# Designed miniproteins, single chains, continued (4), part 82

Each design is a single chain, and the fold is of that chain. pLDDT is the mean over its residues in the fold that is shown.

## One batch from the design tools (miniprotein)

Design m15020
Fold by ESMFold2-Fast:
Structure m15020 (fold): chain A 55 residues (1-55)
Amino acid sequence: MTPQELADTVKETSEQLAKLRLKRGEISQEQADKLVEEGKKIAEAILNDPRLQAR
């Protein structure tokens, strides 16, 4: 698995989780937006982490 594939998976999972929890009324729209932004930040960290790129 490439770092790009892992980063894309993290972003997609965060979007799906935010959408599901918002649909269930478990979180607000602001919390859903925050979860998506955190997922993007984790994805950027994956792409920029030399330890994860060592393979």
Scores: mean pLDDT 76

Design m15021
Fold by ESMFold2-Fast:
Structure m15021 (fold): chain A 61 residues (1-61)
Amino acid sequence: SLEDILAEVRRLAKELNIPEHVLESLLELVRSMAAAGVPDAEIRTFALRMINHIAKELEKR
């Protein structure tokens, strides 16, 4: 479900120390994808890939 995806993304963001404003933008994107009719499985895959990519980029700072 969308709520499960949002909860999972929020938990991973805390574990990976993703800034609050970046997390908020990602959550808005996830909600927009759901509103556009993207399947939950595709939204989840995209969101998890995006959050891991962001975390990797932040490690370079």
Scores: mean pLDDT 83

Design m15022
Fold by ESMFold2-Fast:
Structure m15022 (fold): chain A 64 residues (1-64)
Amino acid sequence: SMAEEVRKRLEELDKEVERLKEEGVPKEEINKLISREIGRILREIGDEIDEEIKKKLEEKKKLL
């Protein structure tokens, strides 16, 4: 399902963010990556996402 695919992509993003933090990548670069990936997910799935998934994606953006 789209929900399951979005969840997996967010989990992969979280793992990537953890790895970048461990490597000492600046927070600003990590935030840019997060914003880019979330924007990409939103564009690809469009209106097919449910309200809960959209809310989780927006919450991830706000943690920048």
Scores: mean pLDDT 74

Design m15023
Fold by ESMFold2-Fast:
Structure m15023 (fold): chain A 66 residues (1-66)
Amino acid sequence: MLRRQAAVKYTAGSILAIAAELDNDAKTLEEAAELYEEAARLYREAGDEEEAEEAERRAEELREQA
């Protein structure tokens, strides 16, 4: 079930992104970005293009901060 897997990755990425911003930790920002990138791939495979685009945007924002 790709959509469920994507949602789990997206949620994990969101949690790490919040933690990274609180701690100003570049490594955790990179890990969060990787989770969003994986979520985007899974959403696209599931046919959820809007969710995939949102996850990709989140990953790009975090990559720029790292």
Scores: mean pLDDT 80

Design m15024
Fold by ESMFold2-Fast:
Structure m15024 (fold): chain A 113 residues (1-113)
Amino acid sequence: MAERAAEEAERAAREAERAAREGDARGAARAARRAAGAAGDAAGEAERSGTREAAEAAARAARAAERAARAAGRASDETGSLEAARAASAAGMAAAGATFAARLASEEAGEEG
C-alpha cells in the first residue's frame, strides 16, 4: 500500500532527525534504513500501478528518505559512525529511486507534458 509506505517513511524520517539531534548515530542509521525500505516499497507500487495516487505517495516517501539521509549523514559527521554513513547513502539512493518512479508513474497517469 503506497500510502502506508509514505507514512512509514515520514515516521522514520522524524525518528532519524530526533536520533541525530541526540547524538544517537545507531538510532539515526536504523531509522534511515527504515525510510529507505519504505521509499523502495512506495517506488515499487508506483512502478506496478502507474497511478497518480501511487506517484504522490512515492514522491512523499522520497522526500522523507532524503530527510532521513541528511539526518544519518549529520550523525555520521558528528560521531564518525560508518554505519550511519552507509545508512545515509542507502536512504539517499532509495530517495532517488522513489523520485524517478514517482515521475514515471505521474507521466503514465497524466497527459504528456
Scores: mean pLDDT 86

Design m15025
Fold by ESMFold2-Fast:
Structure m15025 (fold): chain A 63 residues (1-63)
Amino acid sequence: LEDLIKEAREGLEKFVDERIKKAEENNDQVLVDALKAAREPIVRGDFFEARKIRNKVLEEYKK
């Protein structure tokens, strides 16, 4: 189980890192910061926390 979670985590980590890199190339700092804030919860598999953190960061930037 631990090994299987590690493999899934590594794949998800690479996917998120690619999204961050693309946002950096577009000079979208708000998106970069949001993705970085959500990265740890996403990698942990806590999609509810990831969404909550992302929305909180985005709301702060848009208000």
Scores: mean pLDDT 69

Design m15026
Fold by ESMFold2-Fast:
Structure m15026 (fold): chain A 80 residues (1-80)
Amino acid sequence: MLSDELLLEMARLFVEQAEEDLANIDKLTPEQLAWRVHQYERWVARFEAELAARPNPSDEIREYLGKLRELLAKLQEALA
């Protein structure tokens, strides 16, 4: 199980990367976009599992996970 501090830092990093990918979506090949989407899907699942394992999950971590899910949905729409 990851610490809350590490999980929060990772969630922030993935949100920043997803925002950058969305901003530069026209510069990504379909293969690159598909790979990025797949990585974000795996990490969303990991963050969900980490939060589900916690009796008192951090509101801040849940907020960043929510942002990552929204960004992932937009990237998935662009891939389709």
Scores: mean pLDDT 84

Design m15027
Fold by ESMFold2-Fast:
Structure m15027 (fold): chain A 56 residues (1-56)
Amino acid sequence: SPSELPEEAKEAIEKALKYMGQNPKASEEEFRKFLEELGVPEEMIPKLLELYRLLQ
């Protein structure tokens, strides 16, 4: 679906993708901690973790 994301959500996704590329052996827990430290809203964290699982 062509949903427009808020700019903050786009920046969070870009940073998440960069993290995945730089840390290919990172655990799901390490990735979750990175997202929490980045200030990603709690409701977005499960969606980014699903994306992480699909890309690994």
Scores: mean pLDDT 73

Design m15028
Fold by ESMFold2-Fast:
Structure m15028 (fold): chain A 56 residues (1-56)
Amino acid sequence: SELERLEKEALELARQGRVEEALKLVEEIKKIDPEKGLEVEVEIGLILIEQGVAKL
C-alpha cells in the first residue's frame, strides 16, 4: 500500500541522516493515518537518539 511504502521510505531517510525529508514524509503519513504517522515519528526519534544526534 502507499502508506506502507511511505513508512519504509521515511525510516530509510532517517537512517541516512536525511531527517528533514523523513519528517516531510511523516506529515504525508499523518494526512492518511494520524495514528500511524505518530508511530513512525516516534521510530524516527528513536533512530536519531540511537545514532547519537542527541548525544554529542
Scores: mean pLDDT 80

Design m15029
Fold by ESMFold2-Fast:
Parts: structure tokens; C-alpha cells; sequence
Structure m15029 (fold): chain A 75 residues (1-75)
């Protein structure tokens, strides 16, 4: 079974992918930037509250940043 950190990272990745998918469908670069900022803030808040490890937060942040850049490139 995945760890709690792994489960939380997967949930964050799913949420990010869904948000960026909506932004891409609408060709909305501003929505991509807003989604990125919101997801980064959420991940940092979870890390700062001690709900996820620093490594888990870094993985989730890297995913969000990479997916945001890829989504912007497709608009």
C-alpha cells in the first residue's frame, strides 16, 4: 500500500491534472497560471502544517510546474 505521503501526492497530481485540463480545453493561459498558483499554495500549506514530507511536497510542486509549462505550450 502506498504511504500517506504517496496517497496525498497522487491526489494533488489528480487535482492539478484536472484543473490544467479545463484550462487547456478553454485555451485560457490566465486560468493555467491561477491553477498553478493555487496548487503551489495548497502544497506549501500542507508541507508547512506537517501533513506531508518535504520530499512529497517537492515531488508535487515539480509535477505542477512541469504540467503548467506543458499546458501553456499547447495554448
Amino acid sequence: MPSRDEQTVEALKVAAAAGFSVALRHKDAELVRETKAEMEARIRALRDAGEISEAAADEALAYVRELAEETLAKI
Scores: mean pLDDT 86

Design m15030
Fold by ESMFold2-Fast:
Parts: structure tokens; C-alpha cells; sequence
Structure m15030 (fold): chain A 58 residues (1-58)
């Protein structure tokens, strides 16, 4: 169901936060990649929030 999928997405977002933090801490990672990873994380969190609101409205 959408609710079960949303719970799984929340776990994936938490994992992504850890991965992005690790990538940003790596001095070998280019600055533009760090910026892109931050954008990916923010976009993913936004999509999860939108799904949560859609389920509330339904």
C-alpha cells in the first residue's frame, strides 16, 4: 500500500542522509558533487512530504 511504501521511503531517506553526510565529509569528493547530493536529498525529502500530505487528503 501507499502507507507501507511511505514507511519504507522514510527509512531510505534516513539512509540517504547518512550517505550524503559521508560523501560530504570525504575530501576527495568534488564540491559540485557535494552540492548535487545535497539537492538530491532535499528533493527526496520533499517528495516524501508530498506523499504524506496526499495520503492525509485521501
Amino acid sequence: SLEEGLEELRKEVEQLEEDVAEMKADPSTPEYVKGFMELVLKSTKYLVERLEKKLEES
Scores: mean pLDDT 81

Design m15031
Fold by ESMFold2-Fast:
Structure m15031 (fold): chain A 66 residues (1-66)
Amino acid sequence: KKYRVTLSGSVATQIGIVLRMIGEPNVEVEPLGENTYLVTLSGSEEEQEAIIEEMKSDPNVEVEEL
């Protein structure tokens, strides 16, 4: 599934979040604009749900399903 992810907070915070996403298996990250990324999740439904719940728990991350 594809998601629009918008990041907030300091530059260091945003870089940390992007590096964590890029490090995840079965996750593709594409820049859409400043602080906004297209995230494509693959793998199992269980893995996808776990990643989304983790992202939603971060106050500096806004997730929108496409």
Scores: mean pLDDT 79

Design m15032
Fold by ESMFold2-Fast:
Structure m15032 (fold): chain A 70 residues (1-70)
Amino acid sequence: MEEEKAKEEVLKAVDELAEKAGLSEEEKEQLKKFAESLLLDLLKEGESVEEAKKAALLAVEELIRLLQEE
């Protein structure tokens, strides 16, 4: 299903972003949970799968940036 596939793709992308940022395993899991929740919320609100994926990943990137104070 598109939703399930999108969730898997987002979680993999978050994992990669967290590894590149040098985050701990615990922080990585927290980001994955955040991204999954945001993705599902956006889909529930009527966003397309592609837009929801982009928004979730952008939010994760911004959160990582804020955590690194960059």
Scores: mean pLDDT 80

Design m15033
Fold by ESMFold2-Fast:
Structure m15033 (fold): chain A 70 residues (1-70)
Amino acid sequence: SKEEEITKILVEAGVPEEVARGMAKAAVSLPDKTVAIAFVRWELDELVKAGVISEEQAEEALKRIEEILS
């Protein structure tokens, strides 16, 4: 499923599994793809600010997730 693929990408990027699952579920539940992508970008930016992941990890994860949501 898209939710499982997004969860895997986020975990590989260094996002804690419970946070990754919550983000993936929220993203796939949004009916508008542009809004879903904006949500994921915002959440990744917050994780970078919190020092959980690097900017490079966030950028790579977002690119892969955009392809799944498109």
Scores: mean pLDDT 86

Design m15034
Fold by ESMFold2-Fast:
Structure m15034 (fold): chain A 70 residues (1-70)
Amino acid sequence: MSREESQEILDAASRLLQAGVPLSPREKAIVAALLRDPTASLREIAEAVGVSQATVRRTIRRLKERAESL
C-alpha cells in the first residue's frame, strides 16, 4: 500500500474519532499497523492483525464509507 493510501485511511479514522464515533478493535489494529509502517502491504497488515487480506480490504472500505457519511 502506498503512503498516500495509508494517509487516506488514517485521515478517515481521525475524522470518525473527532466526530465521537468509536473505531472497532479491527479498525484500531489496522490503524496501529499503518502508523507503525505506512508502506505496509495488505498482506503484511493481514498478518499483523491475524485476518485475511480480503477482511482488511473490506474493513478499510467500511471505515472510509463511515467517514464519508459524517
Scores: mean pLDDT 84

Design m15035
Fold by ESMFold2-Fast:
Structure m15035 (fold): chain A 60 residues (1-60)
Amino acid sequence: MLSSGLQSVRRYLEHLAATKPLDEFKEEVERILKVLEKIYSPEEVAQFKALADEILAKRE
């Protein structure tokens, strides 16, 4: 469902979620999303946001 680039970012997010505290993870996700908004389409950014929310929900 994700492009190869977004799939790589997804794996990086999963790694961050496993290694960082929840608050630091949330900050990093917000930072990455702001960068992605300049590179990817709004639809792809929305898919990424949904993925980040799923990972956060599993952490909480």
Scores: mean pLDDT 74

Design m15036
Fold by ESMFold2-Fast:
Structure m15036 (fold): chain A 56 residues (1-56)
Amino acid sequence: SAERAAAEAAAREVARRLAEAYGADAESIYGALLAFGRERGLEALRRAVAGLRAQL
């Protein structure tokens, strides 16, 4: 869905920024966020991404 695609794109961007800030692997962070979204749902993924973005 367009909503899921947008949430996953936001997760990838947040993962990239966190990886840059902390010297970590962007794909590992993105994979963890996608797994979280699969387990907890789309709204949980959006909230996690928003919370992480607020820390950047």
Scores: mean pLDDT 87

Design m15037
Fold by ESMFold2-Fast:
Structure m15037 (fold): chain A 57 residues (1-57)
Amino acid sequence: SSKEFFERVRAAVERSDLPPELKERLLQIIDEAIKENLSPTEVGERLVREVEEFNSQ
């Protein structure tokens, strides 16, 4: 369940035209989530917040 979710998010990040700096941060968060079995809700919120901050600026 969580693994599939994180794999989908990782693919979305890789496919996006996000700045390299942001991509690196997002991939790091996803990698940590997979290693530590973090909550999908917490990880999702953090990823959305990172994207929104960069996208708004």
Scores: mean pLDDT 76

Design m15038
Fold by ESMFold2-Fast:
Structure m15038 (fold): chain A 62 residues (1-62)
Amino acid sequence: SLEEALAGLSPEQRAAVRAIADALNVIGDKLPEIIQYLKNGDFEKAEELAKEAVEEARRLLA
């Protein structure tokens, strides 16, 4: 589990891992909608949503 993986890390390292996990969760939450656009042949919209999710994730890492 994530909590087991965080065992023995410093508070700063734990905070960094959690920020990364939060960023990945933002991307993961967008994946079903992106996949639906890809299935419909709408690659342009799928790419736009992927870029939006990456930008949201980057803000969480700042």
Scores: mean pLDDT 79

Design m15040
Fold by ESMFold2-Fast:
Structure m15040 (fold): chain A 80 residues (1-80)
Amino acid sequence: SVEEEVERLMAEIVFLLSIAKSAVENKDYETAKETIDRIKELIERVEALLPQLSPELQRLARDFIEWVKKEIEKLEKEIE
C-alpha cells in the first residue's frame, strides 16, 4: 500500500540521518554529503506520494519532512 511505502521511506530516511550524523561527527564530509543527497531524493519520493495519503497521514508526513529538513540544515552547517 502507499501507506506502507511511505512508512518504509521514512524509516530509510531516519536510518540515513543516523549515518549522516555519524559521518559529520567523524569529519567524513564526503560520505555525509552523499548521504544527505540520498535523503533529499527520498524526501522527494515521500512528497510525491503525499496526495495519496489521508489528511491525517499527510500532516504527519509533512511534519516529519520539516523535521528532517531542519536536521539536514544543522548537518550542512557543520560541513561548510
Scores: mean pLDDT 89

Design m15041
Fold by ESMFold2-Fast:
Structure m15041 (fold): chain A 72 residues (1-72)
Amino acid sequence: MEIREEILARLEKGEIKPGDKVVLVINSGPERVELEAFLKSLGLEVVDSLIGLSPETIKERIEKAGADLVIE
């Protein structure tokens, strides 16, 4: 709930806009699906969903994705 409020606040401030790229770093499959659906409902592009990967691999994937927002 907290994270969704932060995302909405950033969208209202214009820090994030529809079409911006998001990377999800979540170890729970259900939470990942719920957040991904929420982000897509706001017009955000979920470009990667990272689960069960090493911290080093996660960092490299985030950098390569060129994400506007990272959710951990």
Scores: mean pLDDT 74

Design m15042
Fold by ESMFold2-Fast:
Structure m15042 (fold): chain A 59 residues (1-59)
Amino acid sequence: GLEELYKFIDELLKKEKEKHPDLSDEEIAEIRAVAILHAIYNKPSKEELEKLINEQVEK
């Protein structure tokens, strides 16, 4: 369900922030919003969602 999706995205973002401590809380919040919207409308796999978050972090 949506709660499991939010938890999965939040765990991925937590790991990304640990790898990239220079990421601001505002940048993490923006990536989270993009990932949630993409996941709701496009229903990607976990691997596709991880790739999306990685691509957003590298921008």
Scores: mean pLDDT 80

Design m15043
Fold by ESMFold2-Fast:
Structure m15043 (fold): chain A 98 residues (1-98)
Amino acid sequence: AAELERRAEELFGRAERLFREAERAARAGDAERAVALAREAARLAREAAELYAEVSPERAERVLRLTAEALRHIADILEEKGATEAAAELRALAAEIA
């Protein structure tokens, strides 16, 4: 249990850092980089949620909710920058996650 929680925390920490990089890329107008970073962050967050699900379903649900919120936030930035297709891709991924 403790080892799974620690591994999940490490994975979600990496996901949060990648979401911050994705947001910076989106604000800079680099839609391709923003999508790539956001997708990798979502993959790590989903892996963290799977580990959390074994010990704390509530933490798993929170990780997935926060991940979907981060994806929608980055999509909003991309849409404001005119990257409508990139924004739609991240919104679709957010809907699949939560």
Scores: mean pLDDT 90

Design m15044
Fold by ESMFold2-Fast:
Structure m15044 (fold): chain A 106 residues (1-106)
Amino acid sequence: MERVRELVRRAEELLAQAGEAIAARRLEEALRLFEEIVRLFREIAELTGDPRVRALAENAEGLLAQLREALATESEEDVLRLLRGAHEQLEAMLAEIRAIVAEQAA
């Protein structure tokens, strides 16, 4: 469980950085940070073996795919709106992962 807690903490740090990138209008940097967060969610899913974490990781991957498409086709203002919404969704997903990890550590 120590490795899983380390990955959760790193995902929290990356989410904070993504929020800063969005505020600075650094769209490509925000997307890169989201790609790392999704990779961490997948690693947590693999290490925990929990189907709930796997479902959250799959949902996060779908969200990332939508953001990549939007960056290629949409205006900067529309992409910023989508990035803010994605940030909120990833924060909620991480909170759920944290709760599941806490259940397994008890």
Scores: mean pLDDT 86

Design m15046
Fold by ESMFold2-Fast:
Structure m15046 (fold): chain A 64 residues (1-64)
Amino acid sequence: EIEKERDAYIDKLREELKKQGVTLTPEEEEALRKMDYVSLKAMRGELTPEDIKKELEYYEKKKK
């Protein structure tokens, strides 16, 4: 299953975002874990840290 790789990828992404001044809330981090792996990789390659945070907020609100 890809869950283990996905968790490791999320941890690395979180650290990279933190280095760029973007801190994720626990809710945003949970939203990140609910995203599919392909979308996570696309976000890392193409989006700014601010855009990534905005996408995470969108997914978090969508689950309501």
Scores: mean pLDDT 64

Design m15047
Fold by ESMFold2-Fast:
Structure m15047 (fold): chain A 79 residues (1-79)
Amino acid sequence: MAEELFEKGKEAAEAGDYEKAKEYLEKALELDPNYAEAWALLAEVYYFGFGDKEKAKEYATKAVELDPSFVGAQALVKH
């Protein structure tokens, strides 16, 4: 399920394994493209893990469009 893949992605990101976090989150989004929290976490992985601010902003924008309450994602969009 998308939620299980999201949890694995979150655990990988917390462990600093950003490549595995990306893989799990992309698989979660293949199952549920409207999973706003997965878009938000993927944006954080790109911003903090890979230093890719352009991809982070793109994914943060997706998260905010799906759920405007993601304040962290809103901060990434504003830069």
Scores: mean pLDDT 80

Design m15048
Fold by ESMFold2-Fast:
Structure m15048 (fold): chain A 75 residues (1-75)
Amino acid sequence: DEKSEKAAELAQKAVQAFKEGKYEEAIKLYEEALKVASKAEQAVILENLAKAYEKMGDYEKAKKYKEEAEKLKEE
């Protein structure tokens, strides 16, 4: 559906920003993707948010998002 397509597009843009070292931009794009993502998509987005926060040195937020992603995988 259109929401899933939008989530995928936002996540793709976030991946590109991450590859370019634009971690703050990647975080914003992943957060926007998370708002429109399905439960199945959320786990992957949360894992990528955790990686982006690690690159920014925000280890507390990185740990939080990694734990949220693991919980979704258990369900």
Scores: mean pLDDT 82

Design m15049
Fold by ESMFold2-Fast:
Structure m15049 (fold): chain A 86 residues (1-86)
Amino acid sequence: MEKAEKLLEEVNKAVLAVLAGDFEKAREYGEKAVELARELGREDDAEEIRELVEEMIEAARAGDVPATIGAGLRLIGIALDLVLES
């Protein structure tokens, strides 16, 4: 469970960074979450995490608050599922 818990921490940091407008830190935390998902043997989840981080950043840059929140909630959901399955 240690890696899955750390993945959830990095995902939460990425979401908070996007909401703060710190997109560079959001990508850094997102990449850490992607690495952790790969270490867990969850390559499909790792790719989805990467895609959702970029989707969340692009929505936030466009000022699309509903899309930003939606992507963030999906990202947290994936991380929570990985913690619960570990």
Scores: mean pLDDT 84

Design m15050
Fold by ESMFold2-Fast:
Structure m15050 (fold): chain A 93 residues (1-93)
Amino acid sequence: MTEEERERLWREAQVALALMAAYLAKKFSDGETRKLVEEAIDALAEYMRTGDPAAAERALKLLEQASKIAEENGDTDVANLLRKAAELVREAL
């Protein structure tokens, strides 16, 4: 494999793991947190389709906002999943 192919596969893996964490967070959340997670999932899907870093940055902000709201609501497990998803998105950028 070329270095470029390795970097692309690594980025794809990070985004796939972030999507998995976001889908789990969506399943165990409701209200405003779930809405923000759904918007973040849509943004990550757009990033996967287009490679547009603006979509990834939008997803990151939505995941961070959703994590804060989940933590304020006492949903620590959901907040931790969303923080992990945000970390994975940052590694993909």
Scores: mean pLDDT 84

Design m15051
Fold by ESMFold2-Fast:
Structure m15051 (fold): chain A 61 residues (1-61)
Amino acid sequence: SMEEILEEAKELADKIVEAIKAGDMETKKQLEKELRELLSKLSEEQRKEVYAYLTRKMAAA
């Protein structure tokens, strides 16, 4: 479902933040590619929700 894809995208966002904190740029690039593929399956509103989630997680790190 779209809701399952949205949750998977948020989990990838969490992993991206952890890769950034660890300085692991290779993992970051791979995860960003996977996130873009999931985002292509989501609505505009859902994509904005994922970006807001990622921004919030980055600010908390």
Scores: mean pLDDT 84

Design m15052
Fold by ESMFold2-Fast:
Structure m15052 (fold): chain A 72 residues (1-72)
Amino acid sequence: NAMLQQLQAELQRRRNLLDAAAFTSDPEKLEEIAKELGISVEEVNKIRDERLKQLADDLQAAVDSAIERQKK
C-alpha cells in the first residue's frame, strides 16, 4: 500500500495548499502556493474567490432560514 499512502499524502498536501490559498491575501504566499500546485496565481485567486463566495452563499442561506423560522 505504498502507492495508496503516497497518493493520500499528495492529496492532503494539495488540500492544505488550497485551503491556505483560500484564506490568504499575501501576494508572496499566493505565488509560493501557485508554484507548489503548478498553476498560475490567477488560478489560485479564482479558487480563493470561489471558496469565499461559497462561504458567503452558505451564510446567506442560514440567515434566510433563520428569518423564515421566526416568521412562522
Scores: mean pLDDT 75

Design m15053
Fold by ESMFold2-Fast:
Structure m15053 (fold): chain A 120 residues (1-120)
Amino acid sequence: MEPIAWAEFRYPLTPEALDAAGRATAPVVAEWQRALERGMSDDEKILLTARYAAAVARGYAEAGEDVEVHLRFLKPLSDETVAELEAILRELREFAKGKVTVRIESADPETRARLEAAVA
């Protein structure tokens, strides 16, 4: 099956940054594993992908690294899902304190503009 959302990172591969990212992502990975067991919607998969990417980026930023995240959303998103993604990106912006650059790719230009504004 083709991925419905994709995240890509540009960062230095230091042991400290990898450890911090591992700690930050552990709760999201546990939630994703439980969601797979019960079945989940495409929107939930997209939101979990974004939360995972945000957790990785937060961990690297907390380790003092500059990180670039590329988020690709391969399907049109509901307004509810876009609002949840905006919340995730605003929270990441607050925690990252200028250490994280986020690049957004979306099938819908309006959605892309909204998500880019949330992280700016």
Scores: mean pLDDT 75

Design m15054
Fold by ESMFold2-Fast:
Order: sequence, then structure tokens, then C-alpha cells
Structure m15054 (fold): chain A 63 residues (1-63)
Amino acid sequence: MKLSRETIERIAKALGISPERGEELANRAVDMLVNQGKSIREVAEELGVSQEAATTAIRLAYE
């Protein structure tokens, strides 16, 4: 999917990473939710971040 620059920046800050990494991880997280029906907990584990950070990133990415 394509995210706005503002959304990417917010996700990157939530994850504590660069905007480039934020975009990459957000796209992967959305793919897991859409194609695999994974929960936020499983997405957080895959991304290697806290559940709180993953929840924020997913909310911002999946507008």
C-alpha cells in the first residue's frame, strides 16, 4: 500500500526508527493483517517492537 509522508513519519516515531524503515514495516504489518488475519500481538512480534508501538503504527497505517 502507499502511505502519506505524514503517516510514515508518525509511524517511524512510534517505532523509534527512520521514516524509510517505518514505511517498510507498516506495509509488511498491513499485509499480515489483510492477507493472514494476524492480530496486533503477532504483528508486534514480527516487527520486533512493543505492542503499544505496533498498535499505534497499525492505526496510523490502516486509515
Scores: mean pLDDT 71

Design m15055
Fold by ESMFold2-Fast:
Structure m15055 (fold): chain A 97 residues (1-97)
Amino acid sequence: MKLSEEQIELDILLSLSRMQLEVLKMMEKPTAEDVRRLLDQIEKLLDKAEKLGDKEALEEVLELAEEAKRFAEEVGDEESVKRAEELIERAKKALAE
């Protein structure tokens, strides 16, 4: 029961993160706030993926965080760049365990 519910939550978080990235890609001039919202969703996804040990979700977090870092660099938000790098390192560490 609990594991089934957590897997559904993970799938929802993954879908939301992917959708937010696609919306960001469609924007002509994304803002720092748009990037921060994407990072918030990626962090929630990472937290759930780490808890469940879901390797596929952790690999998706890496791809999402790397793209979020690119957008953070484009908008010049150093805080978001650092945050994306921290999420990338967390996902790599979780994948190595």
Scores: mean pLDDT 84

Design m15056
Fold by ESMFold2-Fast:
Structure m15056 (fold): chain A 90 residues (1-90)
Amino acid sequence: MIKKLEEELEKLIEEMKEAAEKGDLEAALKKVEEALEKIKELAELKNLPVSVYIAAILLVIGGEIDLEYTGDAERAIENVEAALELIREG
């Protein structure tokens, strides 16, 4: 399950990059929302410290807000990548 969720998150990140390249901000936003759900599930399955869980969630939410209000898909993608890395290291 954990490895499958990590692979699904990596796929979502690639899909976000494709949507951003095409200027499809709505598709990119939807992928960030899907990534948030997978990040929550992965953190819970790994029994990560609450501090790591909160940090990862705040990274994704911050990226989602930036994308929604500024259209900065690159920052949203970077935040999701950082959240996944934080969970992998925790």
Scores: mean pLDDT 82

Design m15057
Fold by ESMFold2-Fast:
Structure m15057 (fold): chain A 58 residues (1-58)
Amino acid sequence: AKLDAVKAAVIRAANLLGQGASPEEARKVLEDGLKAAGYESATLEFDEEGNVVKVEIK
């Protein structure tokens, strides 16, 4: 399911943030993963701790 690919991309980005990667680097990995899964565009918002607060996919 497409949802499983989205979850995998989010988990990968979150793990990078937990290892001290920049939010910009984690965001790029997430966006690349979503595009590879067949999504044309994605908008993501992060909180002060680097957690994904909002996901809009089109």
Scores: mean pLDDT 69

